# Designed miniproteins, single chains, part 41

Each design is a single chain, and the fold is of that chain. pLDDT is the mean over its residues in the fold that is shown.

## One batch from the design tools (miniprotein)

Design m1490
Fold by ESMFold2-Fast:
Structure m1490 (fold): chain A 64 residues (1-64)
Amino acid sequence: ADELIREAGRLGEQGLKYAKEGNYKKASEYFRRAADLLEAAGDTESAQVWRKLAEEYEKKYKEK
């Protein structure tokens, strides 16, 4: 039941680590995966937050 939400949290934390290292491509990929898992778990509100972060970091990657 809560396994998807727990895994999404791990992916989000890993994405934040990549973001701090300046690896925006991996950060966006991990945030997107976290959002997908939250959406699958029915947590659409949290999924939207992580999806916005993924889009933000993907934009940073593509602008550089």
Scores: mean pLDDT 82

Design m1491
Fold by ESMFold2-Fast:
Structure m1491 (fold): chain A 69 residues (1-69)
Amino acid sequence: SAPEMPDKEELEKQVKEEIEELEKLIEAGRIEELSPEDLRKQAEALEKAGLFEEAEKLRELAEKVEAAK
């Protein structure tokens, strides 16, 4: 099988941190740099990598960014 366990763990940690930073940006109203389409595309890539919870959070953030614009 593919040796994805170390890379997946590292990716998961990095993505969780990125999601937290995105939440802070949205709360601060700093949404000009954020694209809902890009966030949804990233969420799809995360789902393919098996990071379903992180993908779901990114979709939620994309919806918040879209609503705030």
Scores: mean pLDDT 76

Design m1492
Fold by ESMFold2-Fast:
Structure m1492 (fold): chain A 109 residues (1-109)
Amino acid sequence: DYEEMIKKAEEKNDLLALGRAYLALGNDLYAKGEYEKAIEYYKKAIELFEKINDPYVGAAYYNLGQALYEQGKYEEAVEYYEKAIEALPEDDPLYEKAKENLEKAKKKI
């Protein structure tokens, strides 16, 4: 129930909970193939994670890159995969996935 999570986080001014709720909603929309809406919520999550310097920003950059790739926005996907690689620890599984997906996106440009 993402709408309820979002409302509760907004009422409490809990920016971390709000960012996590937007990221989770974006992931659900992405899984349903609703890439345009997923991108909107990933961007909202990124703004919040950047504001509070939360390490979840790396995962949000990676997920945004994937959604942009699915929409054929390969140049933008490259940008966000590069941001994900910069933000993610080298031992994070998403770091290697971001590098692989960066190379895939570059081949489409």
Scores: mean pLDDT 90

Design m1493
Fold by ESMFold2-Fast:
Structure m1493 (fold): chain A 99 residues (1-99)
Amino acid sequence: MVEVKLEGPKEIPGGKSIKIKAELKGDEPGRYLLILELRDKKDPSKLIGRKYAEIEVGEYAEFEFENLEEGKTYRIIGIARDPETGEELGRGELDVEVK
């Protein structure tokens, strides 16, 4: 099993960008497609943004989300996929409140 570990602030002031560090952890070596999705926590079916990177197990990538709405809580979902099959191999989540 591959784990996506997301690190970032739990709260940001309105008008600030958020920088997320996404690490791919696991015992299976290889390069994976890492996808970060930005969703509304109260309506998680609504995809607001999506970013991509290719990283190896033990590496990290940094992502920045801008123009976040004040008063909302966003859910950031990190998904690791096999680049050849597209299979989801691991997931992580982080909630960020915009004040």
Scores: mean pLDDT 81

Design m1494
Fold by ESMFold2-Fast:
Structure m1494 (fold): chain A 61 residues (1-61)
Amino acid sequence: MEEYVFEGPDPAVAVEAEEIVRRLMEEGRDARVTLRDTADGSVVTIEIRDGEAEGEGVGPG
């Protein structure tokens, strides 16, 4: 499990979060994004789960 925390102005943290999420989606990884408002601006936390993939598919065994 990996976790990234970004701090900065709203537009910068939003762009970084979107870019990372898009990259993670392209790689097929599980990611959780949390946006928080602070006195210093916004903080985006991206948590990457390296555990068991849920993998919902149509296909009885």
Scores: mean pLDDT 64

Design m1495
Fold by ESMFold2-Fast:
Structure m1495 (fold): chain A 110 residues (1-110)
Amino acid sequence: SEETLARMEELVRRLERLLAEIERLVRERHDAPAAAALVEEAERLVREFLRLARATGDPEVARLAEELLELVRQAREALAAGRWDEAVALLASAVGLGRAIVALVRERLA
């Protein structure tokens, strides 16, 4: 639905803002605990995105949203292991995938 799409678009925008703040905390502030807390928030946000993706009834949209959640989980593990550049790259990939899923949902509503 249009309402579901609008909510998914807002969640991707929030994920983009979290990525920018996580990158700042990691690269400029060197604040690993603060970055980890924001990655936890990103995972909660992506779980809500997955719930909305499943509500579309489109199995491909749901599968892509599961891949999105897996990227955020991998980013959390990379941060915990001190692999900062890998964590940021995984979150950037997650944002890109989120945008692609939103575009796919929009196209299929038309």
Scores: mean pLDDT 89

Design m1496
Fold by ESMFold2-Fast:
Structure m1496 (fold): chain A 59 residues (1-59)
Amino acid sequence: MYQNSSRRDFMTAMSRDPAGVARQLGVSVSDIRTNPVAIADRAERDGVMVSEQRPPMPA
């Protein structure tokens, strides 16, 4: 239901803090700057949407 809103928020996070998002996804900051849409698509596929209020959920 909130996938569009979640994706927009995630793309904003990539613009504001590419290093933090890169760390969460295990990609480089260069990848985020080069193709943020592909990174967002991958994160959506994996269910890994980064937010300021990240849950304390270890692997």
Scores: mean pLDDT 65

Design m1497
Fold by ESMFold2-Fast:
Structure m1497 (fold): chain A 92 residues (1-92)
Amino acid sequence: MEEIKKKLEELLRELKEKHGIRRVALLTQDEEVAEIAKEIAKELGIELVIARSVDEAVELAKRGEVDAIIVGNENAAEEIAKRTDVPVYSLL
């Protein structure tokens, strides 16, 4: 969990500071990961939306509600990248 928290902090900070991204979707079914991510996003002033499925994450991007998507694994990242033009990042 601490490793995921550090990766989330680093990634969200980079997206905001280097890329100007302030609206992000996180694909997770883990409530603890979602809670940690929400706290980090709040501290950084990032609007974070939790997606529970690949389809939900893709729909958020297609509607222009998020500017980037974060996923827990590379396989989900590949599926989302094929279906949307927003940048997709893996925590692994």
Scores: mean pLDDT 82

Design m1498
Fold by ESMFold2-Fast:
Structure m1498 (fold): chain A 78 residues (1-78)
Amino acid sequence: GRKEAMELVEEAKRLVERGKEHEAQGDYEKAAEDYEEASRLYEKAAELTENPDLQEQLRELSEQLRAKAEELRAKAAA
């Protein structure tokens, strides 16, 4: 439900902040892991919400974080 979706959003926000910290330190693998997990939580939150505008916003955030994680995975492999 909406409460569960909001709890997942707050968890995802914490993971994004942790990912930013790891990225700033050059820990691209850990940053990618944090962004990947945050992406999954936003996607799950989107599935649990009945508000279509919020659902679309959460899916967009999930996709953006997935793209960022792929970028960081590439940096870690270089």
Scores: mean pLDDT 87

Design m1499
Fold by ESMFold2-Fast:
Structure m1499 (fold): chain A 97 residues (1-97)
Amino acid sequence: SVFDDPLLQALTEADKAIKEGNYEEAAKALRRAMEVEGGPSTLLQLALVSAYKKAGKLDEARRILEEGRAWVEADPRLSPEQKAALLAFYDRLLAEL
């Protein structure tokens, strides 16, 4: 249940905050979801970046993208081709801030 699953609780809180236009609270809940996951999920990072941008916190959005970029570079499970594609994607998002 939501009360027994900290990831589901954090995601439910993020969804509610987004629907209410409270992007700062959404960002807090998404960051907690990432901590529960034990590392960055690309989808959670992109959701967090979107929340910070809507909150006007561009420096925080940039920091999350830079953290994600570093995790991609360090991930031994990704092929060189996968790393190149993901790094190009993160670099594009950084340029669009």
Scores: mean pLDDT 78

Design m1500
Fold by ESMFold2-Fast:
Structure m1500 (fold): chain A 117 residues (1-117)
Amino acid sequence: VDELIAQARAALGAGRYVDAFLYAARAAAEAGSRLVVRIRGGDGELSPEARAALEELRRALREAEELGAVEVEFEGVSAAVTAADIRRVMGLLANALAAAAERGWPRAELEIDLTPA
């Protein structure tokens, strides 16, 4: 657990948000911690870069669900958000999972609102 938390934090510092999220998800699974995530999106067209980042986020969330580390309520992000905003969300998820694992919390909840500005 501690080694995975350290790897997650190192990946976050390096801007490797997908790696950070997946290390944190493995740490949470080993600790018996689960993060319940509710993601809400608004209507809007995504740039190709934002669409790619969103697909990457969705793939990472599916992998975390398979580990039992995450339970996702995902309303399909169609917001006018940037790829940087989506990567910031991955960083928030990684930090939440790492914190839950470090503290041994059986359940933690996180709400993310990607409403267009």
Scores: mean pLDDT 75

Design m1501
Fold by ESMFold2-Fast:
Structure m1501 (fold): chain A 58 residues (1-58)
Amino acid sequence: SMELVKEAKEAIEKGDLERAMKLTAELIKQGDTASAAELIKMLVEKGVSLSEIQKTIA
C-alpha cells in the first residue's frame, strides 16, 4: 500500500487525475481505506467531484 500511495500522490501532483483515481480504487480493494480517504480529499481539492470519484471506485 505504501508504494501505491506514493504513486497516487505523484499522479495527483503531475495532474494525472484519472491514474490517481484508479490507484485510489486499488487501495480500497486492498482494504487500505484510510489512505484512500486521504487521496479522495486531495482529488476533491484538485476539482474532481465526489460523484466522479465514487463512479470510478465502484
Scores: mean pLDDT 80

Design m1502
Fold by ESMFold2-Fast:
Structure m1502 (fold): chain A 55 residues (1-55)
Amino acid sequence: MDKEQADAVGTRAAILAGEGRISPEEAARIARDALLKSGMSEEHAERAARQIAGV
């Protein structure tokens, strides 16, 4: 998975959380896992995912 694909997955998860369909914490986990699969480090992926999910 490339970074652009991971960002798209994270954005979709953030939208679902904004709609109340999943929790912000679930959106952060989805974004983090996608960013990790794109080759991002665990520390950077966690921070970026939390920013995307708004937590």
Scores: mean pLDDT 80

Design m1503
Fold by ESMFold2-Fast:
Structure m1503 (fold): chain A 82 residues (1-82)
Amino acid sequence: SVSERFRELKRRLDELLDQLDEAIRAGDLARARELMAEMDELVAEMNSIYDQLSKEDQLEYTKLNLRVIAARTDLDLAERRA
């Protein structure tokens, strides 16, 4: 189901967000960029199913997307310090 696919994508994206935070803290910008690219693919898939999601799952996606935006900002700041 679309709901099951959304939950799977959300779990994977949560894992990538944790790995990205660790990579940024370690100064591994190459790894951080690879993780961000993988996150971009998951976000694109979530966007493609967004209109099929329940209102509750749409709200969860909105919260998740805000976390992704924050992570992009953190990566940009880390790259500018390098």
Scores: mean pLDDT 88

Design m1504
Fold by ESMFold2-Fast:
Structure m1504 (fold): chain A 59 residues (1-59)
Amino acid sequence: SKGEESRRLVEEAERLLRKGTPEDLERARELLREAFRLQNEMAGDDREPEILDEPLPRE
């Protein structure tokens, strides 16, 4: 999830950078920052399994 999200963010950011408009550049920077943040979280939390409260049936 995080890895795929970061990958998509980077890819989209690269496309925006290629266009080179001021708005695209600013958006690309935000996307890259978010992607790097996700990557840093993954590196810091290499073992972050999705632990949700056990699914209980509604009564």
Scores: mean pLDDT 69

Design m1505
Fold by ESMFold2-Fast:
Structure m1505 (fold): chain A 68 residues (1-68)
Amino acid sequence: MEKIKELEKKIESLPNPPPEARLYVAQAEEFYRLAKIYKERGDTEKAEEYQKLADDFVKKAEELIKKH
């Protein structure tokens, strides 16, 4: 969640943010939400899978922002 807010602030600070970056951030946020739900249910394996997906989409957004 913290990384998502930081990434959103970075995107908003860019003069011409790539629209794919916003899409990847939205996807990451949804996966973090799912990871939390599965963690609360005690499904640690599923929670870890969604956490990895969220982290991957954060990285994709960061790469797009850096490349511009």
Scores: mean pLDDT 79

Design m1506
Fold by ESMFold2-Fast:
Structure m1506 (fold): chain A 59 residues (1-59)
Amino acid sequence: ALERLRVEAVAADQAEAGALMDEIAALRARGVVVEGPIEVREAPGLAPGRTELEAGAAA
């Protein structure tokens, strides 16, 4: 069966964004279809990281 994930990710900085992109690339290499943007937002102090993963059924 085809699996599709929608990923909406907000990274606290460029390093975190890079790590998230690497994880998404690893998922794609395993045959998972991943859709969604990654945003980098500066957050000083206790940076609130946010990641939403949703499994979508084929239309």
Scores: mean pLDDT 58

Design m1507
Fold by ESMFold2-Fast:
Structure m1507 (fold): chain A 84 residues (1-84)
Amino acid sequence: MKVAVVGEGEAGRRAALEAFKRGIHAYLTPAVEGVELAIRIGADRIVVVSDDPEQIEKARELAKQHGIEVDFARTAEEALALAR
């Protein structure tokens, strides 16, 4: 299963850096842009870390349109647990 972690802000940065160190696909971007990139690499599941409610809603809609599982995390630790 190919998992991608996407996010911005402090929590997103921490999650992306740690995911990258573990060999998990990571994008330090706004949620929507990161979800688009994850779709392009053929991710089976996406974990979004964001503090922007509008970005979260748009990312959820985009993932639903492409039939991809998306989970939302509030902290880097939660994101990394979901990415496993």
Scores: mean pLDDT 81

Design m1508
Fold by ESMFold2-Fast:
Structure m1508 (fold): chain A 96 residues (1-96)
Amino acid sequence: DAARQARYQRLAERIRNGQLSPAEVEAILADREALNRVLEALGASVPRTPEQFEAAELFLRLHSDDLDIQAEALSEIFDSEVEKIKEALKLVKENK
């Protein structure tokens, strides 16, 4: 379906620009078909192992427009406190 492919291409562009809403992140992660097609549109490999699915989830959360979702994903990667990462992200956004 060309319309469906166009939607996934637009989602991929919004992901690259860090523009995913929390609802869009949740919807993509709840739908394996949507997750796979979004990753294909990004030029990424379809996840096959639990570790690859976890990496895809972290990738989508890092590209959310929600500061709390981004901070939680970074906290998992760096094994650091969410509050510390959240304050660092605010400083980056405020200082360009």
Scores: mean pLDDT 75

Design m1509
Fold by ESMFold2-Fast:
Structure m1509 (fold): chain A 82 residues (1-82)
Amino acid sequence: MTDPLLQLRKLIKEGASKEELIKVVEEIKREAEELGDEIVVKAAEEAKKLIEEGEPEKAYELLLEAEIETGIRLIEEGVAKL
């Protein structure tokens, strides 16, 4: 029920383990793969590496930017098809 990206943010604030953070990133990647969202899929792979390096906040920012980019692209495509 909670957005996986919001769940990732909550876990980072609570100091969750790298394993728990990676689990949420894998869920984000799975949902992106099901939607064909290559931008978020690539961001999720990079975010997983950042979490393993101890940079979970940077991983969250990367995923957030990727989702925003996808949203902007869909809006632009919708406007162009009007």
Scores: mean pLDDT 76

Design m1510
Fold by ESMFold2-Fast:
Structure m1510 (fold): chain A 46 residues (1-46)
Amino acid sequence: SLEEELEKELAENPYITREDVIRKAILESGKKHGDLERAEKILKEM
């Protein structure tokens, strides 16, 4: 699940925040679905 991936990322990377992991996931999702503009808009409003 998304939460399991988030917890794993946070445990493996002690210098990143929960927000950093979420931002990365949003950008990756945007790239995979060809909707980068939507991803950037979400990040701007966080």
Scores: mean pLDDT 73

Design m1511
Fold by ESMFold2-Fast:
Structure m1511 (fold): chain A 57 residues (1-57)
Amino acid sequence: SEAEEYYEKGLEYYKRGEYVEAEELFEKAYELEPSEEYFEKQIEAAVKVLEEAVRKV
């Protein structure tokens, strides 16, 4: 499915440490198919984005 394709791309960005891009892709997957798995991955990526932002301060 299209949602699954966004999810897989998000995992690739997440693995590379590109958490902002990963979060956006997981959000798109969730918009297309609202599932707990996609929501949890979106939150995981968002947490990583916040952790990176805090480390720079």
Scores: mean pLDDT 83

Design m1512
Fold by ESMFold2-Fast:
Structure m1512 (fold): chain A 62 residues (1-62)
Amino acid sequence: MAGLEEAARIVYEAFKKAGVEIDYDTALEMVRLAAEEGLTTEEIAQRLGISKETVENIKKKL
């Protein structure tokens, strides 16, 4: 839990600084899904309703 929440906080803060408005729950879901090795970037993007580029940025933060 601690590691996942820390990653979510980092992603949330990074996107806010980059001018991308997302809520913390969205960042947490992104990190959780991005941590799953069985899912492709496209599948994660579809599940969260976000861009593939956003998912790629999240994976880089992990």
Scores: mean pLDDT 68

Design m1513
Fold by ESMFold2-Fast:
Structure m1513 (fold): chain A 71 residues (1-71)
Amino acid sequence: MEEEIKKEYNKKLDELFKKHRERSMQKALDDGLFTKEELSHPLAQRGLLTPEEVDELIAEYDKLEKEIEKR
């Protein structure tokens, strides 16, 4: 049961990160900050979030973690 809860948690976390990254990546492409090839690199993706987006992502992460830990 704990392994299944961890899988759900990681899946939801990955979905949240993916949504925020995709939006930030699209903005970076539009601004000409990175090429599509560079955005494929994990290091480039890590730097694309604004402070506001990071704060929102952390808040969503904390909510998700608490919901799963309660089970």
Scores: mean pLDDT 65

Design m1514
Fold by ESMFold2-Fast:
Structure m1514 (fold): chain A 66 residues (1-66)
Amino acid sequence: SDKEAEAVELAKEAVELSDQDPEKAQKLLKEAKQIADEINSEEAKQEVLKADIELGINDIKRAVNA
């Protein structure tokens, strides 16, 4: 569905931006999660979970290097 594709794309964009623009990455992840929850898509929810883990790892790396 269009909404499922949108959620997956937003989650992937969040991962791509996670090092360059962590604030925007978190905003995109939040939008992806809202869409995934709205449509109740397991595929979209799994992509959001993968992105959330990746952003979390990058946040830890930044904190350790600060």
Scores: mean pLDDT 84

Design m1515
Fold by ESMFold2-Fast:
Order: C-alpha cells, then sequence, then structure tokens
Structure m1515 (fold): chain A 113 residues (1-113)
C-alpha cells in the first residue's frame, strides 16, 4: 500500500529543543516511526500529545535500545498526554493503526534538562 501520510503542521528545532506537530493518516496495520536524535547524550524531558480524529491508534515511545518507555491506545475523539524523562541521545515514537483508517494529530516536545 502507499504507507503512512504525514503533514507537518509545526516544526521548531534548536540544539537543545525540538517541537514537532504533525497530522498523520494511517491505514490498518500501518506503522509510523518518528526518530529524534540529539547531538549530546543527556537527560531530556519528553512531552507527547496524541489526539485521534478518526479510528484507533497505539502509541509507543522507545529508547535507543528499543525498550518501551511508555504506551497508550487512543480512540477517535480521545487525547493522551505522555510526559517522562529519557537518558540517552535518541527516542522513537511509534504509531500503529489498530483500525482500517486512523487520523491523528501528534505533538512532540523534547527539551534538554
Amino acid sequence: GPGPRVEVLEAKYSPDEYHLRLRVELRGGDTLELEFTFPEEATYKVEIRVRVLDGEVRVEVKNDKGEILASATVRAGEEVRLEFEVKGNKITVRLTALSDRAVAEVEVKVKKL
């Protein structure tokens, strides 16, 4: 199939901070991985907001070793907010469509502590 469709709504970058807001369209079984790589190994504060407009999405946040730090399932009309600290220089946010079609707005804020 054509894979996930991603529209960038807002993107701001500095050496110590990322702010990304996306609209994502997924088909059933599609996965989208958003990777954030930082120039320094440090402690980062991560804030993730996912609002699902249609369908159902699983959200997983992983460290550089692939270990799941946080996960949530979000349905149409619902919003989840995940906040935590990560040690390292890379995080991955994985979105998986659990319905035939899913549409979500995803906001990721990462700041060096």
Scores: mean pLDDT 84

Design m1516
Fold by ESMFold2-Fast:
Structure m1516 (fold): chain A 66 residues (1-66)
Amino acid sequence: GPPDVPAPKYREKVPLPKDEAEWYEWNARVLRDFAEAAEKAGLPVMAENARRQADYWEKIAEEAKK
């Protein structure tokens, strides 16, 4: 048969966020995971960009909490 290709390692599927602030927090977590993966793949510029975006979304999430 065809070669068995290992499944890519991604974040575990979790329930989608309920509130807008939780959506921003979820987005930041996804970007953090992407930054880690990019760094391990030898893409430091992409990793740094993703970390900056994650930090931005964390700040936006904090502001959305009222």
Scores: mean pLDDT 73

Design m1517
Fold by ESMFold2-Fast:
Structure m1517 (fold): chain A 62 residues (1-62)
Amino acid sequence: GSLAVSALASEFERLYEKTGDKEKAIEELKKRMKTAGIPDSLFEKALEEYERRKKELEEILK
């Protein structure tokens, strides 16, 4: 289960870096998920994983 969420979180991060805009990154991720038949419920989990990674980086940078 976690692999799909991890992959989506990585794609979100890349889209955010590419667009420079969180809303545009969200729109593009949702569009790609719909095209691939991935349920919207995984979108929330992907954003949660992205935030978890940010916290983990904060712990490493202590």
Scores: mean pLDDT 79

Design m1518
Fold by ESMFold2-Fast:
Structure m1518 (fold): chain A 73 residues (1-73)
Amino acid sequence: SLEEKVKEAEKLVKEKGLTDPDAWIELGNAYYEAGKYDEAAKYFNLAASIYEQQGDTEKAEEFRKKAEEAKAK
């Protein structure tokens, strides 16, 4: 279920720590699938910020765009 996907993503955040962009991406995707677009945008923006800090500007732009798309719903 979508609730189970959210729990798996939360587990990844706990296992990998708050600085892993993949954990935030999984949360963003889970909330997007659940129709919780504002939360999805929040987590995509968090992933984008981490990529920006790592110097990965291309991935940062990709996830900021996904956050904008989620907010437009």
Scores: mean pLDDT 79

Design m1519
Fold by ESMFold2-Fast:
Structure m1519 (fold): chain A 58 residues (1-58)
Amino acid sequence: MTAKELAEEIEKIARSNDVETAKEKAAEIAEKHKDTLTADEADEVSAAALRALDERSK
């Protein structure tokens, strides 16, 4: 899965689940893929996850 695909999946999870569940699932997925992605790609996914979760928390 590319960084863009992963970021898109995390945003979808944040949109489809309540804030608590979305936060847990997004963090788990991002953390698992950090070992597979380059540093730049991992940063992109982490930023997308934080942004999506922050918007849902409002």
Scores: mean pLDDT 69

Design m1520
Fold by ESMFold2-Fast:
Structure m1520 (fold): chain A 58 residues (1-58)
Amino acid sequence: HMAATEARYANGLAAAERLYQIADELEKKDPKKGEEYRGNAELARRLVEVQYARDRAA
């Protein structure tokens, strides 16, 4: 249980980090699209944190 939870959290954070990197690159060419993708990255990271907190509380 613990190992799987930690792996899911780590993978989720890595995926969110990738979205932030894409948002940063997009912002250089299209600032509006970059902001939209950054918002999506923030939401993804938030959902990962919420899920991890729930898994740890169970």
Scores: mean pLDDT 81

Design m1521
Fold by ESMFold2-Fast:
Structure m1521 (fold): chain A 87 residues (1-87)
Amino acid sequence: PLELVEEAERAFREGRWDEADRLLREALEEAARAPEEVREETLRRLERLVREALRSLGYSEEEAEELARRSAEAARGQIEAKRAAAA
C-alpha cells in the first residue's frame, strides 16, 4: 500500500487526478489486508498527500492540516469496515 500512495503522489503532481484517486483506493484496499503498522503508515502518507493537495488549492496551513486529519480518520474508518467485511 505504501508504494501505491507514493505512485498516487506522483500522479497528483503530474495532474493525473483520476489515476491518483484510483491508486489511493487501491492503497486503502491493500492497507485493509496489511499489518497494523503498515496501515498506520499508509494513513500518515495519505494525510500528508491530502494536506499538500489542499495547500495547492489555497487553503491555509491550519485548514489543510485539520481537513487532512479528518480525511485520514475517514480513511481509517473505511479500512476498518473492509476488515470487518472480510471477517
Scores: mean pLDDT 78

Design m1522
Fold by ESMFold2-Fast:
Structure m1522 (fold): chain A 86 residues (1-86)
Amino acid sequence: MSKEEAEKLIEEEKKRLAADPQNAEAWTRLGEAYNILGDYEKSIEYYKKALSLDPQNREAWAELAETYLKMGDKEKAEEYAAKAIA
């Protein structure tokens, strides 16, 4: 996904969430888009929001782990990676 595609996705998913803030998939897509833009703090916030609504989303756990690894937090990366394969 390009930077331009990520920015467009953010606009689309924010509009979707304004109508339905319980949409876990939309929160996950926001996390992905911000990760691509290198905004790891927002990426983590949105993945955690998605997981609060859908804790069985193994993809979101894996992406959260990857984001923490990119931030240099190995301990949290290992913790969340374990949840992705459980």
Scores: mean pLDDT 84

Design m1523
Fold by ESMFold2-Fast:
Structure m1523 (fold): chain A 83 residues (1-83)
Amino acid sequence: SFQTQMIMQVNRVRDQSQRDQIMHMIDYIAQHYSQSIGQGMRNIVSQSQTADQAIANIRAFVSQNMPQDTASAIIAAIDYIAS
C-alpha cells in the first residue's frame, strides 16, 4: 500500500505539471493564432480527468481544426510535454 500511495502521489504531481505546460501552450496559441481555438483547447483540459486524456483529446481537436503543418507543430510540442 505504501508503494502504491507513493506512485499515486508522484503521478499526481506529474499530471499537474503537464497540465500547467499544456495551458502555457494554449495561452500562446490563443494569443498568436486564434482565441476561439485556444478556448476550445481550454475546454478540453477542463473536461479531462488526467493530462493523458487532455493530450489525446487536444491532438484530435488540433488535427480537425487547424491546417496540417500547424497541427503537426502543436502535436510535436504536446509529445515533448508528454515525454
Scores: mean pLDDT 85

Design m1524
Fold by ESMFold2-Fast:
Structure m1524 (fold): chain A 68 residues (1-68)
Amino acid sequence: MARERAEEVADRVVAAIERDFKLSPEDRERVREAARRGALSVADQSEAAVLQAAGLAAGKEVNKLLPV
């Protein structure tokens, strides 16, 4: 289902981000929610599109939390 796929993609994106950044539990949840929402917005498209949308949404949330 699209929801389960979005959750799986969100988990993968968060894991990748946590390799470079240390996130609080609250910030991790916000980033995960952003990734899940991004994945759901293109759930009917290719797997690559879903991953890109999730990554972009998560990246925007990280940029708000960690001004680099």
Scores: mean pLDDT 73

Design m1525
Fold by ESMFold2-Fast:
Structure m1525 (fold): chain A 55 residues (1-55)
Amino acid sequence: SKEEKIKEAEELIKKGIELLRQGKFEEGVAYLKKAADILRELYGEEFYKKDLMPI
C-alpha cells in the first residue's frame, strides 16, 4: 500500500511538472498538491510528529 501510494505521488509529480512546463500553472499546481497530500499521509504524520515532539 505504501509503495502504491508513492507510485501514485510520483506519477502526479511528473504530470504536474509537465503541465507547469507547458504553462498550465493551475493544473500543474493541482497535481503537485495532490502528490503532496499523498506524501503527507505517508511521511508527514510520522516525521513531523517526531520532529515537533522528540519524546
Scores: mean pLDDT 74

Design m1526
Fold by ESMFold2-Fast:
Structure m1526 (fold): chain A 62 residues (1-62)
Amino acid sequence: APIDAVVTRDHVATEADEIALKKGDRVTVVAASAADATKVLAIRDTTGETGLVPANHLEVVE
């Protein structure tokens, strides 16, 4: 099942497949990145924007 997480710190997108994160944003983690084990594929709950984000910037809510 997808995992709910909260962004713990701001992140600026540095690669084309990444999305920017804002501290306090809620995201749904849907998959691990196949290319980079430190990143996950996430959907921003407020906008539906989907992309890779660093797992270290997320805290699992459930």
Scores: mean pLDDT 76

